# Designed miniproteins, single chains, continued (2), part 51

Each design is a single chain, and the fold is of that chain. pLDDT is the mean over its residues in the fold that is shown.

## One batch from the design tools (miniprotein)

Design m5851
Fold by ESMFold2-Fast:
Structure m5851 (fold): chain A 72 residues (1-72)
Amino acid sequence: MVPVLVGVRHTPDLDPARVLAAAEAAGAEITGVRQLGDVLLLEALTEDPERLRAALAAVPGVRAVAVTPVPA
């Protein structure tokens, strides 16, 4: 598991719970959540950052996803 910071830019009508469910379905463990305007910030542990990015980008209402690995 690799620690990552995830930024999700979304439409105002997107339910944040849908993003969290997609991250969990992609095998990520969510350790922190913060909403900043139209951006949902997640702290997570994942085995595959690219799979996580792809899964979140597929959620309806998501406009952009950035997954940044945190150095150990």
Scores: mean pLDDT 82

Design m5852
Fold by ESMFold2-Fast:
Structure m5852 (fold): chain A 60 residues (1-60)
Amino acid sequence: MTLTVEEIKKRIEELKKLKDEFLKKAIENKVPQKDIDETLAKYDKEIDKLQQLLKQREQE
């Protein structure tokens, strides 16, 4: 399914919220820093992909 600019922006915002919620929960539950870093890197990778897609669409 092709995402609209608005859908891409919303998905980026949702992923940022999920990343923040994950970090808060992981710190609370004393998750090892390595596991936290690995999960944060996965969120950052998905956010970066969506930001690149958004930039592509805005450039036309």
Scores: mean pLDDT 80

Design m5853
Fold by ESMFold2-Fast:
Structure m5853 (fold): chain A 61 residues (1-61)
Amino acid sequence: MKKSQEEVEKGIEETLRLFRAFYLGDLSLITEEDVEWLKEMIEEGKATNVQKEVLELYEKS
């Protein structure tokens, strides 16, 4: 598995979508695979503030 800066930037776009979905109350747009990926990004120290907030909001639901 290879993580490049391009992949990180793509992840930001997906994370913004997930954040918006959760903020609007549509949790059906957030999958378990998305959550696992976000946790890995945070563990690796590559997560953005938005990615961290999405994970926190999902866990609080």
Scores: mean pLDDT 66

Design m5854
Fold by ESMFold2-Fast:
Structure m5854 (fold): chain A 70 residues (1-70)
Amino acid sequence: SLPELKPPEELSEEEIRAYVDYVLEQARKTDHPIVKDLRAELEAARAAGADPRTLWALAQRIVHEMKVLS
Protein backbone atom coordinates (compact mmCIF):
# COMPACT_ATOMS: atom_id res chain seq x y z
CA SER A 1 0.00 0.00 0.00
CA LEU A 2 1.04 3.61 -0.54
CA PRO A 3 1.82 5.64 2.60
CA GLU A 4 -0.08 8.87 3.30
CA LEU A 5 1.76 11.56 1.33
CA LYS A 6 2.83 15.08 2.27
CA PRO A 7 1.44 18.08 0.35
CA PRO A 8 3.16 18.39 -3.09
CA GLU A 9 5.19 21.44 -2.02
CA GLU A 10 6.90 19.27 0.65
CA LEU A 11 7.88 16.52 -1.81
CA SER A 12 11.19 16.49 -3.69
CA GLU A 13 11.15 16.05 -7.48
CA GLU A 14 12.80 12.63 -6.94
CA GLU A 15 9.99 11.58 -4.54
CA ILE A 16 7.36 12.79 -7.03
CA ARG A 17 9.08 10.88 -9.88
CA ALA A 18 9.16 7.66 -7.80
CA TYR A 19 5.47 8.07 -6.89
CA VAL A 20 4.48 8.69 -10.54
CA ASP A 21 6.49 5.66 -11.73
CA TYR A 22 4.91 3.44 -9.05
CA VAL A 23 1.36 4.63 -9.89
CA LEU A 24 1.89 4.12 -13.65
CA GLU A 25 3.11 0.55 -12.99
CA GLN A 26 0.05 -0.21 -10.81
CA ALA A 27 -2.33 1.42 -13.33
CA ARG A 28 -0.99 -0.81 -16.15
CA LYS A 29 -2.25 -3.87 -14.19
CA THR A 30 -5.93 -2.79 -14.58
CA ASP A 31 -8.18 -2.39 -17.64
CA HIS A 32 -10.86 -0.17 -16.03
CA PRO A 33 -11.76 2.65 -18.51
CA ILE A 34 -11.41 5.52 -16.00
CA VAL A 35 -7.95 4.32 -14.87
CA LYS A 36 -6.87 3.73 -18.51
CA ASP A 37 -7.88 7.29 -19.47
CA LEU A 38 -6.13 8.83 -16.45
CA ARG A 39 -3.02 6.70 -17.10
CA ALA A 40 -2.92 7.95 -20.72
CA GLU A 41 -3.27 11.54 -19.46
CA LEU A 42 -0.43 11.06 -16.93
CA GLU A 43 1.84 9.37 -19.53
CA ALA A 44 1.15 12.22 -22.01
CA ALA A 45 1.81 14.91 -19.35
CA ARG A 46 5.07 13.18 -18.33
CA ALA A 47 6.19 12.98 -22.00
CA ALA A 48 5.35 16.70 -22.45
CA GLY A 49 7.54 17.63 -19.45
CA ALA A 50 4.69 18.84 -17.22
CA ASP A 51 5.42 20.37 -13.79
CA PRO A 52 6.17 17.72 -11.10
CA ARG A 53 3.18 18.93 -9.02
CA THR A 54 0.87 18.38 -12.02
CA LEU A 55 2.25 14.84 -12.44
CA TRP A 56 1.76 14.16 -8.71
CA ALA A 57 -1.85 15.41 -8.82
CA LEU A 58 -2.66 13.14 -11.81
CA ALA A 59 -0.99 10.17 -10.08
CA GLN A 60 -3.00 10.88 -6.90
CA ARG A 61 -6.24 10.89 -8.98
CA ILE A 62 -5.34 7.45 -10.39
CA VAL A 63 -4.68 6.07 -6.88
CA HIS A 64 -8.01 7.50 -5.67
CA GLU A 65 -9.94 5.89 -8.59
CA MET A 66 -8.17 2.54 -8.08
CA LYS A 67 -9.10 2.59 -4.36
CA VAL A 68 -12.75 3.49 -5.13
CA LEU A 69 -12.95 0.67 -7.71
CA SER A 70 -11.44 -1.89 -5.31
Scores: mean pLDDT 78

Design m5855
Fold by ESMFold2-Fast:
Structure m5855 (fold): chain A 94 residues (1-94)
Amino acid sequence: GEEAEEHALEAARHAAKAAAAGGRRGALLGTAAAIAAIGAAAGARFGGSGEEVRRSAEAAAEAARAAGEAAGTEEARRHAEEAARHAREAAEAA
């Protein structure tokens, strides 16, 4: 419920920051992570199943990890790592 939503929203915020600070590839992957994290948060809040929330959060974590690997700056990498951590916590709370 609420814990999964909170972690998913934090994942979305950090993924958006990673997208803003990264190069073109990092921006695309960070944006994908943010979209998946928003999906997890919406599912947790508005009545998605725990399985659907977990799948969206896991997708966000994978996209955030890829964004970190593609990051052209230390700032983008740090935000991507935080996004991946929060997305994993959202999946565990779902």
Scores: mean pLDDT 84

Design m5856
Fold by ESMFold2-Fast:
Structure m5856 (fold): chain A 55 residues (1-55)
Amino acid sequence: SLDEKLAKLRELMDNIDEPLTEEKRKLAEEVGLPPDASVSQLVGEILRLVGEKLE
């Protein structure tokens, strides 16, 4: 439904701007991201690494 689609869009926007938690920050350091990286950047880098390794 349209209402659910709007709620999903808000969640995506919220997740994009969320800062890394302590656990995710450790993972970010492991993949070479800076400590001020966002959740969006961490997810993007993980997906990129997986894609790059497959290619």
Scores: mean pLDDT 65

Design m5857
Fold by ESMFold2-Fast:
Structure m5857 (fold): chain A 57 residues (1-57)
Amino acid sequence: SLIDEAVRALAEGRYEEAVTLAREALKQNPDDPRAKQLLVAAYRRLGRTEEAERVAA
């Protein structure tokens, strides 16, 4: 699943790929809290704090 791939990408330090995978998961299910959490985590790791806060809000 896209969620499992995003989790793996985040764990492996592939933060840009984790953002892409988490965004794709949110396109399929916009209310998926796990996809939102992964996207927030990946953005914060990239120093994209404004995007992280926007998703978390």
Scores: mean pLDDT 84

Design m5858
Fold by ESMFold2-Fast:
Structure m5858 (fold): chain A 63 residues (1-63)
Amino acid sequence: MLEKEAELSLLLMKATIAEKAKDYASAAEYYEEAARLAEEIGEPEELVEELRARAEEARAKAA
């Protein structure tokens, strides 16, 4: 349980760092993985949807 929450936090940090570096492809992957993990650990649906939306936005910028 705790290790999954720590992993989610790290994925969000990695996504933010990638965005600042304009590495949108990596940012999209990190946000997508964060959304999957958030869903698995039972985070609110609103958070999961937000993370998926951010992944899609990053993917669009990477294309």
Scores: mean pLDDT 82

Design m5859
Fold by ESMFold2-Fast:
Structure m5859 (fold): chain A 92 residues (1-92)
Amino acid sequence: SPSATAAGQAAVQAIKKAGGTGEVEAGDSSAVLRARNLSVGQKVGMIGGSAQAMILGGEGEVRTEGDEVTLTLSGLSPEQLAAALNTVAGGV
């Protein structure tokens, strides 16, 4: 969706501005945000996005593999995906 894609890109831009790297894939009911070289505060932002997704009645998962952190969001409307991804952008 346009809203989820825009929110995901805002999250990626916030990560890049803080010195990390990231990429996002957003669909109509799910999104995956992958990031590297995140600070502790940025990792907390990813956890915040996951928590927001669960509060909205969907699913959120944060997985760490070495320096890579992946946020997976599912079971959400496009507007709810945008809200969760905007939480990441504001938290990182």
Scores: mean pLDDT 81

Design m5860
Fold by ESMFold2-Fast:
Structure m5860 (fold): chain A 95 residues (1-95)
Amino acid sequence: KKSLAEITREASRKLGEIVESYSEENREEALEKVREVAKETAKALEGASDADIDAAAAKIANFVYFTGVDKKVPEEFIDEVIEVISNVFLEARKA
């Protein structure tokens, strides 16, 4: 349980940092980093229950949304980041 919480916290911090550093010029690089962190996190959660994966995904998405809104990041980018996270975690549940 603490291990899952630690993985979720680390992913949230990394993704929050990427969102915080957003600019129009670095959008594509930022999305690439988001995909990398999401894949690493999904791999770290491999073998976890569907409920644990869903809880981690929800917590990460909430942190990303909150950080993006606080930093006045475009909603379009925030939505795209959350979609990438959700899709990667859905694939982890199928595998």
Scores: mean pLDDT 80

Design m5861
Fold by ESMFold2-Fast:
Structure m5861 (fold): chain A 98 residues (1-98)
Amino acid sequence: MNGDLDKEIKEAEEEIKKDPNNPTPYARLAYLYGLRGEFEKAEEWAKKAIEIDPNYPYPYFYLAFVYRLKGEFEKADEYLKKGIQILKENPNYKEKTN
């Protein structure tokens, strides 16, 4: 949908190759595939980010967004609440606003 989107996907994939234990590019891929409407890929990348760091809250919010778009509102609410709880338990992520 966006030409820059394909470039950002490639950059995130390259970051994973440099540091496969960093959850950030996995979460970015989830967001980018979500923007493309490729919800199954978005779910896979978000889940991989959670496997790398279950205390990283953003993949939970991306899963909540994807499930909401799929009409799975109960599952979306569960992931949203879990992401909020992780932010409460890890206030350093909550303090990074911009």
Scores: mean pLDDT 81

Design m5862
Fold by ESMFold2-Fast:
Structure m5862 (fold): chain A 62 residues (1-62)
Amino acid sequence: MEEAEKALEEGVRNARAGKYEEALEAFKKAVEIYEKLGKTRDPRLVQAKMGVKEMEEALKEK
């Protein structure tokens, strides 16, 4: 599995498990890799960016 795809899958898996901090780090890694690859219009990059925002909001709620 490609590194970016693996990072995105780790983000989704950790988010489903309620591990929001781990999910956030995985989504951030996926965003970084997809952007470095020039995949700025890739739906997986959009999904990773949405994941980052969603995890950041989840971590603000106590």
Scores: mean pLDDT 79

Design m5863
Fold by ESMFold2-Fast:
Structure m5863 (fold): chain A 58 residues (1-58)
Amino acid sequence: SFEEKLEELGKKYGVSPEQILGIVKAAEISEVSLRVAAHDLGLSVEQVREIVEEVKKL
């Protein structure tokens, strides 16, 4: 169930479930880590923040 919800969220942002978990982990470490994750994935900082909030709702 949780993994399937991560796959659905990943399709919305064009990232894998593993990349979503990486984003969430980066957010838990620091703002700098979150910004680096955004840059590496070709996403905006706003998009990775939205991903973190969406995962919190799961």
Scores: mean pLDDT 83

Design m5864
Fold by ESMFold2-Fast:
Structure m5864 (fold): chain A 77 residues (1-77)
Amino acid sequence: SPEEKAEEILKKFRDIAEKYKRGEITPEQARNELKKLIEEISKLPEDLQRKVIAEMTRYLFDQGLDELLALLEELLS
């Protein structure tokens, strides 16, 4: 279902953020992985797109991952 796909995208997103936080991936690798996720998000119904983007933004804010938040905002513009 689209809802199950949205949850899978959020799980992938959290994995990317945690790897970045631990220094296991570079900013360029994080950017490329986020770009792929945004392409997957674009295939969801509009309501789920908004929900997923809001949850990603909230997670990055809550974790203090300001650099990833800036990258996400750039990729969404």
Scores: mean pLDDT 87

Design m5865
Fold by ESMFold2-Fast:
Structure m5865 (fold): chain A 70 residues (1-70)
Amino acid sequence: MEKAKQLLEEGRKALESGDYEKAVKLFEEAIKIDPNLPEAYRLLGIAYQKLGDTEKAREYFEKAEALRKK
């Protein structure tokens, strides 16, 4: 549990520094450890949006919302 939260924090810092590819990897590792993290999917959506992949961004935002409403 703590490792997934640490990966989310590291990913957020990567997003703030503009290292979007690193942010994607960190958030993907977080969801691999805990697949029921809506925040990780939301942040993945933001990272893909920054990379210009609007289709993947939309998919991850939809996954985040589905997890919150479950």
Scores: mean pLDDT 82

Design m5866
Fold by ESMFold2-Fast:
Structure m5866 (fold): chain A 99 residues (1-99)
Amino acid sequence: SVDERLRARARASPAMTPEEAALLDAVLAGDEAARLELLRRAAKRGDPLGKLGLAAYEAGDLARAARLAEQLVVAREIAAVLREIGDEIDAELARRRAE
């Protein structure tokens, strides 16, 4: 229930692009190419989970690579929701200061 609500809110958030949402959904559906792409994108940003996931994939530990990719999905969903909440707070503070 909490995971479903978080996911729905993250996908509806303007902080998440339709392309990014489709990539995360493909990872959750078990798409290997999407999983590898998410891990590569995270590793390029210097994310330790992305680097560990790519290392697991290269070592043939596909189960570990899948778990790390799923952790990246959840972390991104949380980050998108937190960004939306931050934007709502900033907008309200700006509105109050404009009085």
Scores: mean pLDDT 85

Design m5867
Fold by ESMFold2-Fast:
Structure m5867 (fold): chain A 65 residues (1-65)
Amino acid sequence: VSEEQVEELARRTGLSPEEARVLLEAAIEMLRAGLSDDEVIERLQSMGLDREAAEAVVDAARRVL
């Protein structure tokens, strides 16, 4: 995960760069564990993200993987 990817995700979602990094790393770990994109989106929403922000995080995670 690059600093530039975290900063772009933060700008797109309204999250802080620190929050964006933690959530992006969590999404990558969940996807590697075999969760589907929809399951990861639901988990991120349970952590306080709206659907658009959760989808942006999953999209960013898929681009890194």
Scores: mean pLDDT 84

Design m5868
Fold by ESMFold2-Fast:
Structure m5868 (fold): chain A 81 residues (1-81)
Amino acid sequence: MEKYKKLADYYEQMGDYYESLGDYENAIRYYDSAAKMYEKAGDFEKAIEVYKRGLQLAKDHGFENSAKYLEEKIKELEEKK
């Protein structure tokens, strides 16, 4: 749990960094990685938040396949809660 939380925090910070650079493709990738680590940590609420952030970037910047993937992940986690 603790290991996955630290890794999730790192990936979320990298997502924020790439978003600040306008590198939305890498930002989305790091948010996906962060959310997966929050899932492994059992923090499903935080995982959903981070997936939703990635989803908003994907929709705003035309990453259609990433948006579809992230919507599916969010639905799966919300149904599990």
Scores: mean pLDDT 85

Design m5869
Fold by ESMFold2-Fast:
Order: sequence, then C-alpha cells, then structure tokens
Structure m5869 (fold): chain A 63 residues (1-63)
Amino acid sequence: MAAAEEAKRKGEEAYAAGDYLEAARYYAEAVKGFAAALGEAHPEVGEVGRKLVEAQDKAAAAK
C-alpha cells in the first residue's frame, strides 16, 4: 500500500499545481494499488476513483 499512498499523494500535489493530466496518471496508479491491496469495492478505491474522474474532467477542460 505504500506505493498506492505515495501515488495518491503525488496526484494531489499535481492537482494542486494545476497539472490535471499528471494528477490523473497518479490517481490511476493509486486506484490500481488500492484495488490490488484492499479490493475494488473498498471505500479508499472509490474515493481515489472519484479524484481520478475529477482530474480527467479538468484535464479535458484545461487545454
């Protein structure tokens, strides 16, 4: 889980910097890591999945 937690943290840093494309990439890695460790139905996977969708939506709008 340390790698998934680090990916989530880097995703939040990229999101705060306005780099939504990079944030989406890191959130995608975090989703995969948490799903592998905790199961796809776990609340952590759902929360990071929401952040991934938001980052993807903003990335599409930010260009």
Scores: mean pLDDT 79

Design m5870
Fold by ESMFold2-Fast:
Structure m5870 (fold): chain A 67 residues (1-67)
Amino acid sequence: AIEEARKAVEEAKKHLENGDVDKAQKYIDEALKLAREAYEAGHFDAAREIINEVRELKKKVEELKKK
C-alpha cells in the first residue's frame, strides 16, 4: 500500500508538470485512497507524509484550474 501510494504521488507530480490536470487528479485520488489503507495498516508516519504531499498537489491543481 505505502509503496503504491508513493508511486501515485510521483505520477501526479509528472502529470502536473505536463499540464495534464485530469490525470494528475486521478493519481491524487489514488494516492489518498492508498494512504488511507496504509494508515489503517499501521503505517501512520508514512501515510501522513503522503497525505501532506497530496494536499500540496491539490493546491497546485486548483491554481491551474483558475486559468
Scores: mean pLDDT 79

Design m5871
Fold by ESMFold2-Fast:
Structure m5871 (fold): chain A 106 residues (1-106)
Amino acid sequence: SMDEERRKKAAELREKLLNTPDFDAYIAERLGVSVETVREVEEAYENKENSVLIAEAIVKTAFVLYEVFGKDIVPELIKLLEEAKKTLDEEGQKVLEEAIEELKKL
């Protein structure tokens, strides 16, 4: 379906962004954190060991994608975060719910 293709595109963009060294520095500058912090969050996301850290990595990536690609990507980002909520525990879900609310205000 068209929604399935859009989710796949958003997931591919997220994966590409998280695995791009040039974007680590961009993410760090935009979010006011160290490059090392960005990499720790990305590594936690890949290992799925901590639900809150995974949720924070997804949120940071979503806001960087918004800054790079503009407002037109927001519906796809919201759908991606809603799907991600299904894979996380209650604490991770709360982090994603807050991010979805902020994206809806944009």
Scores: mean pLDDT 71

Design m5872
Fold by ESMFold2-Fast:
Structure m5872 (fold): chain A 79 residues (1-79)
Amino acid sequence: SKAEAALAEAERLLLEAQELLKQGKYEEALEKAKKAAEAAREAIRVAPPELVPKAIGLAIAAVGLLIEAARKLGKKPVA
């Protein structure tokens, strides 16, 4: 389904963002975290009830990485 595809994409992008943060590639990590948050948001929007908690968890994780990457770049986090 579209929800499952968006969920899988969010998971992949989130792992990529974490790896980039570990490497000190904060600009690339920020870009991947933004894409992960977008994919997780789309998954929440189209998810059946059983997948919503997982999609929300991924969205929270992605936003956390986005804020961390933005802070490392000296940018203020945008809510």
Scores: mean pLDDT 80

Design m5873
Fold by ESMFold2-Fast:
Structure m5873 (fold): chain A 73 residues (1-73)
Amino acid sequence: EEAEEHLRRAVEALKAGNYDEAIKHAQRAVEIAEKEGNKLLVARAYSILAEAYRKQGKTDEAEKWLKKALEYA
């Protein structure tokens, strides 16, 4: 699954400390999941975006994506 594959790669990048790579894959997962109408995958991808931005110290950006993730839960 395209969106799920990008989400998996985003999680792997996040665990490896490659936050820019995690953001890139999570953004791709959002794009694909939105086209598919999969709200649960969109929420998961937003959560990964929030965590990656938080790890980079971008607190305002992290909070923005976390709030979006909660809207889809």
Scores: mean pLDDT 85

Design m5874
Fold by ESMFold2-Fast:
Structure m5874 (fold): chain A 60 residues (1-60)
Amino acid sequence: AVAKARAVKDYEAKSPDELTLKKGEVVDVLGTVGPGWVLARKADGTVGKVPGEVLEPIAG
């Protein structure tokens, strides 16, 4: 199983490799791609990077 995280705020992608998220959206955390950046996958299967500050880990 992959780790899950929730968006704490809305985030709009600023480049094609970034992920757009709405506050409260749950994503799968796939890994870290650089300092302060997380690679995540949305429920629809879209993969992209997002600032780690946008995500809150979900305990499962």
Scores: mean pLDDT 80

Design m5875
Fold by ESMFold2-Fast:
Structure m5875 (fold): chain A 56 residues (1-56)
Amino acid sequence: SKEGEEAAKRAGEAAAPFGPAASATARWHVLQAGKEFGPEAAREAAENAEKSAAAG
């Protein structure tokens, strides 16, 4: 879904400073959350990734 893609993009960008593997993993987790639990779960996963990146 578009919402899942946007959320994954945000998570990947937030994790990018920690390396390509971290960025890819963040995107994958957000997409997986969206597939299993819906677009709201994807958005929440992306927000958590952004908060974690900001705290580091």
Scores: mean pLDDT 79

Design m5876
Fold by ESMFold2-Fast:
Structure m5876 (fold): chain A 74 residues (1-74)
Amino acid sequence: SAAQKALEERRARQKEIGEKVLEAVKAGKLEEARELLEEEIEERFKIAGVKDEKLREEALKKIDGIIEEAKKAI
């Protein structure tokens, strides 16, 4: 089904980005990890057709929390 394919594609992308972010954090490349997360957020907003700057800013504010959780996962 289209819904199943979309879910599988989303999970594959999330796994790939998560692995790249974790490797960047392990290497001490926190700016690279931040850039990867920012690009993923921008791409998701573009795909969804969301032009709401407030929602975008709220998503970007979560990046620091994601990086801190990645540090704990190491």
Scores: mean pLDDT 75

Design m5877
Fold by ESMFold2-Fast:
Structure m5877 (fold): chain A 75 residues (1-75)
Amino acid sequence: SLGLDAAGQAIFEELQKLAKEHGKEVTPETSTVEVFEFLSEIFGVEMPEDVPDIPLVEALKDPSFGAEILKLESE
């Protein structure tokens, strides 16, 4: 397993689905910067400041990462 809790796993699966629907690919190794750049492009919003540049799977172990994704979608 990726070492994620149920919430982290659910966010990862939703990001994979969203990426696939837009002709992109998200993997556990995809950079968090690349994920936010992708979300910024599809939602037409500004990237959060000071996004850490780490593998997505490591970021998803922190519940605050999901909150930043939801904040970007709500802009």
Scores: mean pLDDT 74

Design m5878
Fold by ESMFold2-Fast:
Structure m5878 (fold): chain A 87 residues (1-87)
Amino acid sequence: MLSEEQKEIAKELIELAKKLEEEGKSIDEITDALMKKLEEVKGISLEEKITIALAVAYEMQFTEKNKKVGQAFVEVANRLLKEKKAQ
């Protein structure tokens, strides 16, 4: 379950992803933009970033039925998980 601070970060990421989807961006382009936005977020751990990405992926896939944005967040979580294993 996300904290209120994590929910606010999730909301900003969702709004960015939906804007890029409306602009016709690919899943890879949306994923790259989300990764860049998350890199700019200070004061949260890599594990918290993974938790946010997975929670948003689930919400987009199953609650909003937005499979494209949901898949972009799955790809974000996968890239962050690879970073965690490399550390």
Scores: mean pLDDT 83

Design m5879
Fold by ESMFold2-Fast:
Structure m5879 (fold): chain A 82 residues (1-82)
Amino acid sequence: GNKEKAIELLKKAIELAKEGKIEEALELAREAARLSGNLEVEIEVAMAELIYAVGKLTKASEEEISKKIVEELEKALEILEK
């Protein structure tokens, strides 16, 4: 169902984010949030997108940006996995 697909997409997004493939990770995370229909998942994914945008503007380290994005995506995954 939609929940199971959202979980699969979030797991894949987390793996991509850990590999530094942030734009690909956020694309999958956004689709997962859309499929989940869950406001808390949408908020965590939006926070990950905001971290990326702010990180690029402030020229934060790629490692710090990736770590913070992974943390938000893992929170989104925890919301769906019960």
Scores: mean pLDDT 88

Design m5880
Fold by ESMFold2-Fast:
Structure m5880 (fold): chain A 78 residues (1-78)
Amino acid sequence: GLKELEEELKKLKEEAEKLRKKGVEEKDESYFKKAIEELRKKGEEYLKLGKELRVPAFIELGEELLKKAKELEKEAKE
């Protein structure tokens, strides 16, 4: 249920953060791009599913993932 969704969100954020750190340490923008793409794809999927099924938790997960993707995109451009 909700606990599994919260664990999925935490895992996706942690995996994105690992890719971000690797991108900074290796000076390779491709790691940022991969993290952003994966977060955006998952965020859009959860947002769509939440709206179709009227499940607020899926909408919140989608919005949080898209927010993290946008933050990483701004960092990658700096």
Scores: mean pLDDT 78

Design m5881
Fold by ESMFold2-Fast:
Structure m5881 (fold): chain A 113 residues (1-113)
Amino acid sequence: MEEELDKVLAELVKILEELAKQSGPITDEQYEKLREATLKLAEIIEKTPDDQFDEVLARIREALLPPLKQLSPEKREFVLDLIEGEIIRALTDPKKQERVRAFFEELRAELEK
């Protein structure tokens, strides 16, 4: 499980770094890659036990915060909306949904300074 999380986070970081280097809008191919990686992450989060949930969110923050800071504000909001939306849709537990929403509120606040 830890190795799968690391692989998915590495995929997301690579996609975000490529988006940061690119001028112009996100392409359909990039959107599909981002969505696919996000769905893998959402599956890991859904399967994560409650006692490990905060640790997984902390690892997501550590991996994604640096490349997210390199994105334009428009690309950043698009990416955050996609990732948050897919994770929330995958979750069936209202308590986990509340934690994820709080996590993304904190992440957005840190990115806005």
Scores: mean pLDDT 83

Design m5882
Fold by ESMFold2-Fast:
Structure m5882 (fold): chain A 57 residues (1-57)
Amino acid sequence: MSREERVEEVRRLVEELLRAGASPREAAKQGYELGRELGLSDDEVEAAVVAAYLEVA
């Protein structure tokens, strides 16, 4: 899996959680946990979380 694919995986997870009714805080927490497991930086996870928020809004 490429680094770009890993970032997109985090974005999709956060978006799915938000659409399922999870709070932004819980969705972000799970995104950071997945990002850490995938070896992403905090900056990469933050970008994915923000992208998911903009998509759901």
Scores: mean pLDDT 83

Design m5883
Fold by ESMFold2-Fast:
Structure m5883 (fold): chain A 85 residues (1-85)
Amino acid sequence: SLIEELEEAKRRAQELAKRLENSEDPRLQALREQLEAQIEGLDELIEELKLFPTPEMQEIARERLELIQRSIDWAEAAIEEHEAA
């Protein structure tokens, strides 16, 4: 379901943020802050979708999920590149 997809995206973002929790690199700290903001946004979106499960809200949620997934994928790649160095 869409809610399950949003919750999985939130879980991925939480795991990535946790990997960065002890980083002293300012770039990785900024990335952690971005991931934390995305987690908060996903929580709000999940809550709103549960309260107002309209077709219009589902469309908005799907579009936002696609953008957030791309951002999470980019963040994961950036972390992997840093850890490989």
Scores: mean pLDDT 84

Design m5884
Fold by ESMFold2-Fast:
Structure m5884 (fold): chain A 63 residues (1-63)
Amino acid sequence: SSLKSLGDTYKKKGDEAEKQGNYLEASKLYSKASELYKEAGDTKSSEENEKKSKDALEKYRKS
C-alpha cells in the first residue's frame, strides 16, 4: 500500500538521522513510520519502529 511505502521512507530517514547522531529527529521519524505501518495493517513493522523511536529518544536523553 502507499501507506506502507511512506512508512518505509520515514524509517529510512530515521535510520539516516540516527547515523548522524540526531537522536531526537530519529525518534520523531521512527514514530511517524510506526503510525504509517499501523494504518497499513503492518503491526510487526509498527512495533519495531515504535521500539526504535523509544530507543532513539533514550539515547537523546542520555547524550
Scores: mean pLDDT 88

Design m5885
Fold by ESMFold2-Fast:
Structure m5885 (fold): chain A 66 residues (1-66)
Amino acid sequence: MEHIKLALLIANEEQKKKLEERLPHAEENEKLLREYAKKHNKLEELEKIEKESIELAREWIEERLK
């Protein structure tokens, strides 16, 4: 979900519309993934991976916005 929000910052009009349409589905998929991680006691690992991935994407976007 955060990746879609970050992508919206640099998306053109057509891409933005497609990303906005996918956002509800991405939220549902995120929920399912978190439930799966909780079931396997991997929630902390999932959160770590998500933070690292989001930080990398944020750095890339900040570079483009500068």
Scores: mean pLDDT 68

Design m5886
Fold by ESMFold2-Fast:
Structure m5886 (fold): chain A 66 residues (1-66)
Amino acid sequence: MKLLVEFVGSVERQIGILLRLIGDPNVEVEKLSENKWLVTFTGSEEEYKALKEELEKDPSVKVTEL
């Protein structure tokens, strides 16, 4: 499962979200540009839904499901 994560907030918020993603053993991240990251998720469907909901609640990111 793949998500495009686009940062629209501050650099401080971007760092916080990236640390959360990098710390997740089911998440692989690839930098596409300075504010765009590709997230590949390899965990369960339930864990994926929880991650997507967590990211969608943050006004500093725009999440697009691929």
Scores: mean pLDDT 82

Design m5887
Fold by ESMFold2-Fast:
Structure m5887 (fold): chain A 75 residues (1-75)
Amino acid sequence: SMMEEAKRLAEEIKRLFEEAVEAAKKGDEKTVEELTRRIGELARRRALALGNSEEAAENVGQMAEKEVREAVEKV
């Protein structure tokens, strides 16, 4: 179901977010950027699974990337 897919994507996003913070603590900027992009893609896919428009889902992905970058700047 779309609800189960959205839940799975949310759990994966959470794990990748934690990995991005840990990579930032180690100074691994390349891994941070790769994980940031992956989180954005998964957040977009989750928004689509929840019934959002393609434009709204793209905005959700961009907001997720911004949230990751703001979190790693505080490390």
Scores: mean pLDDT 88

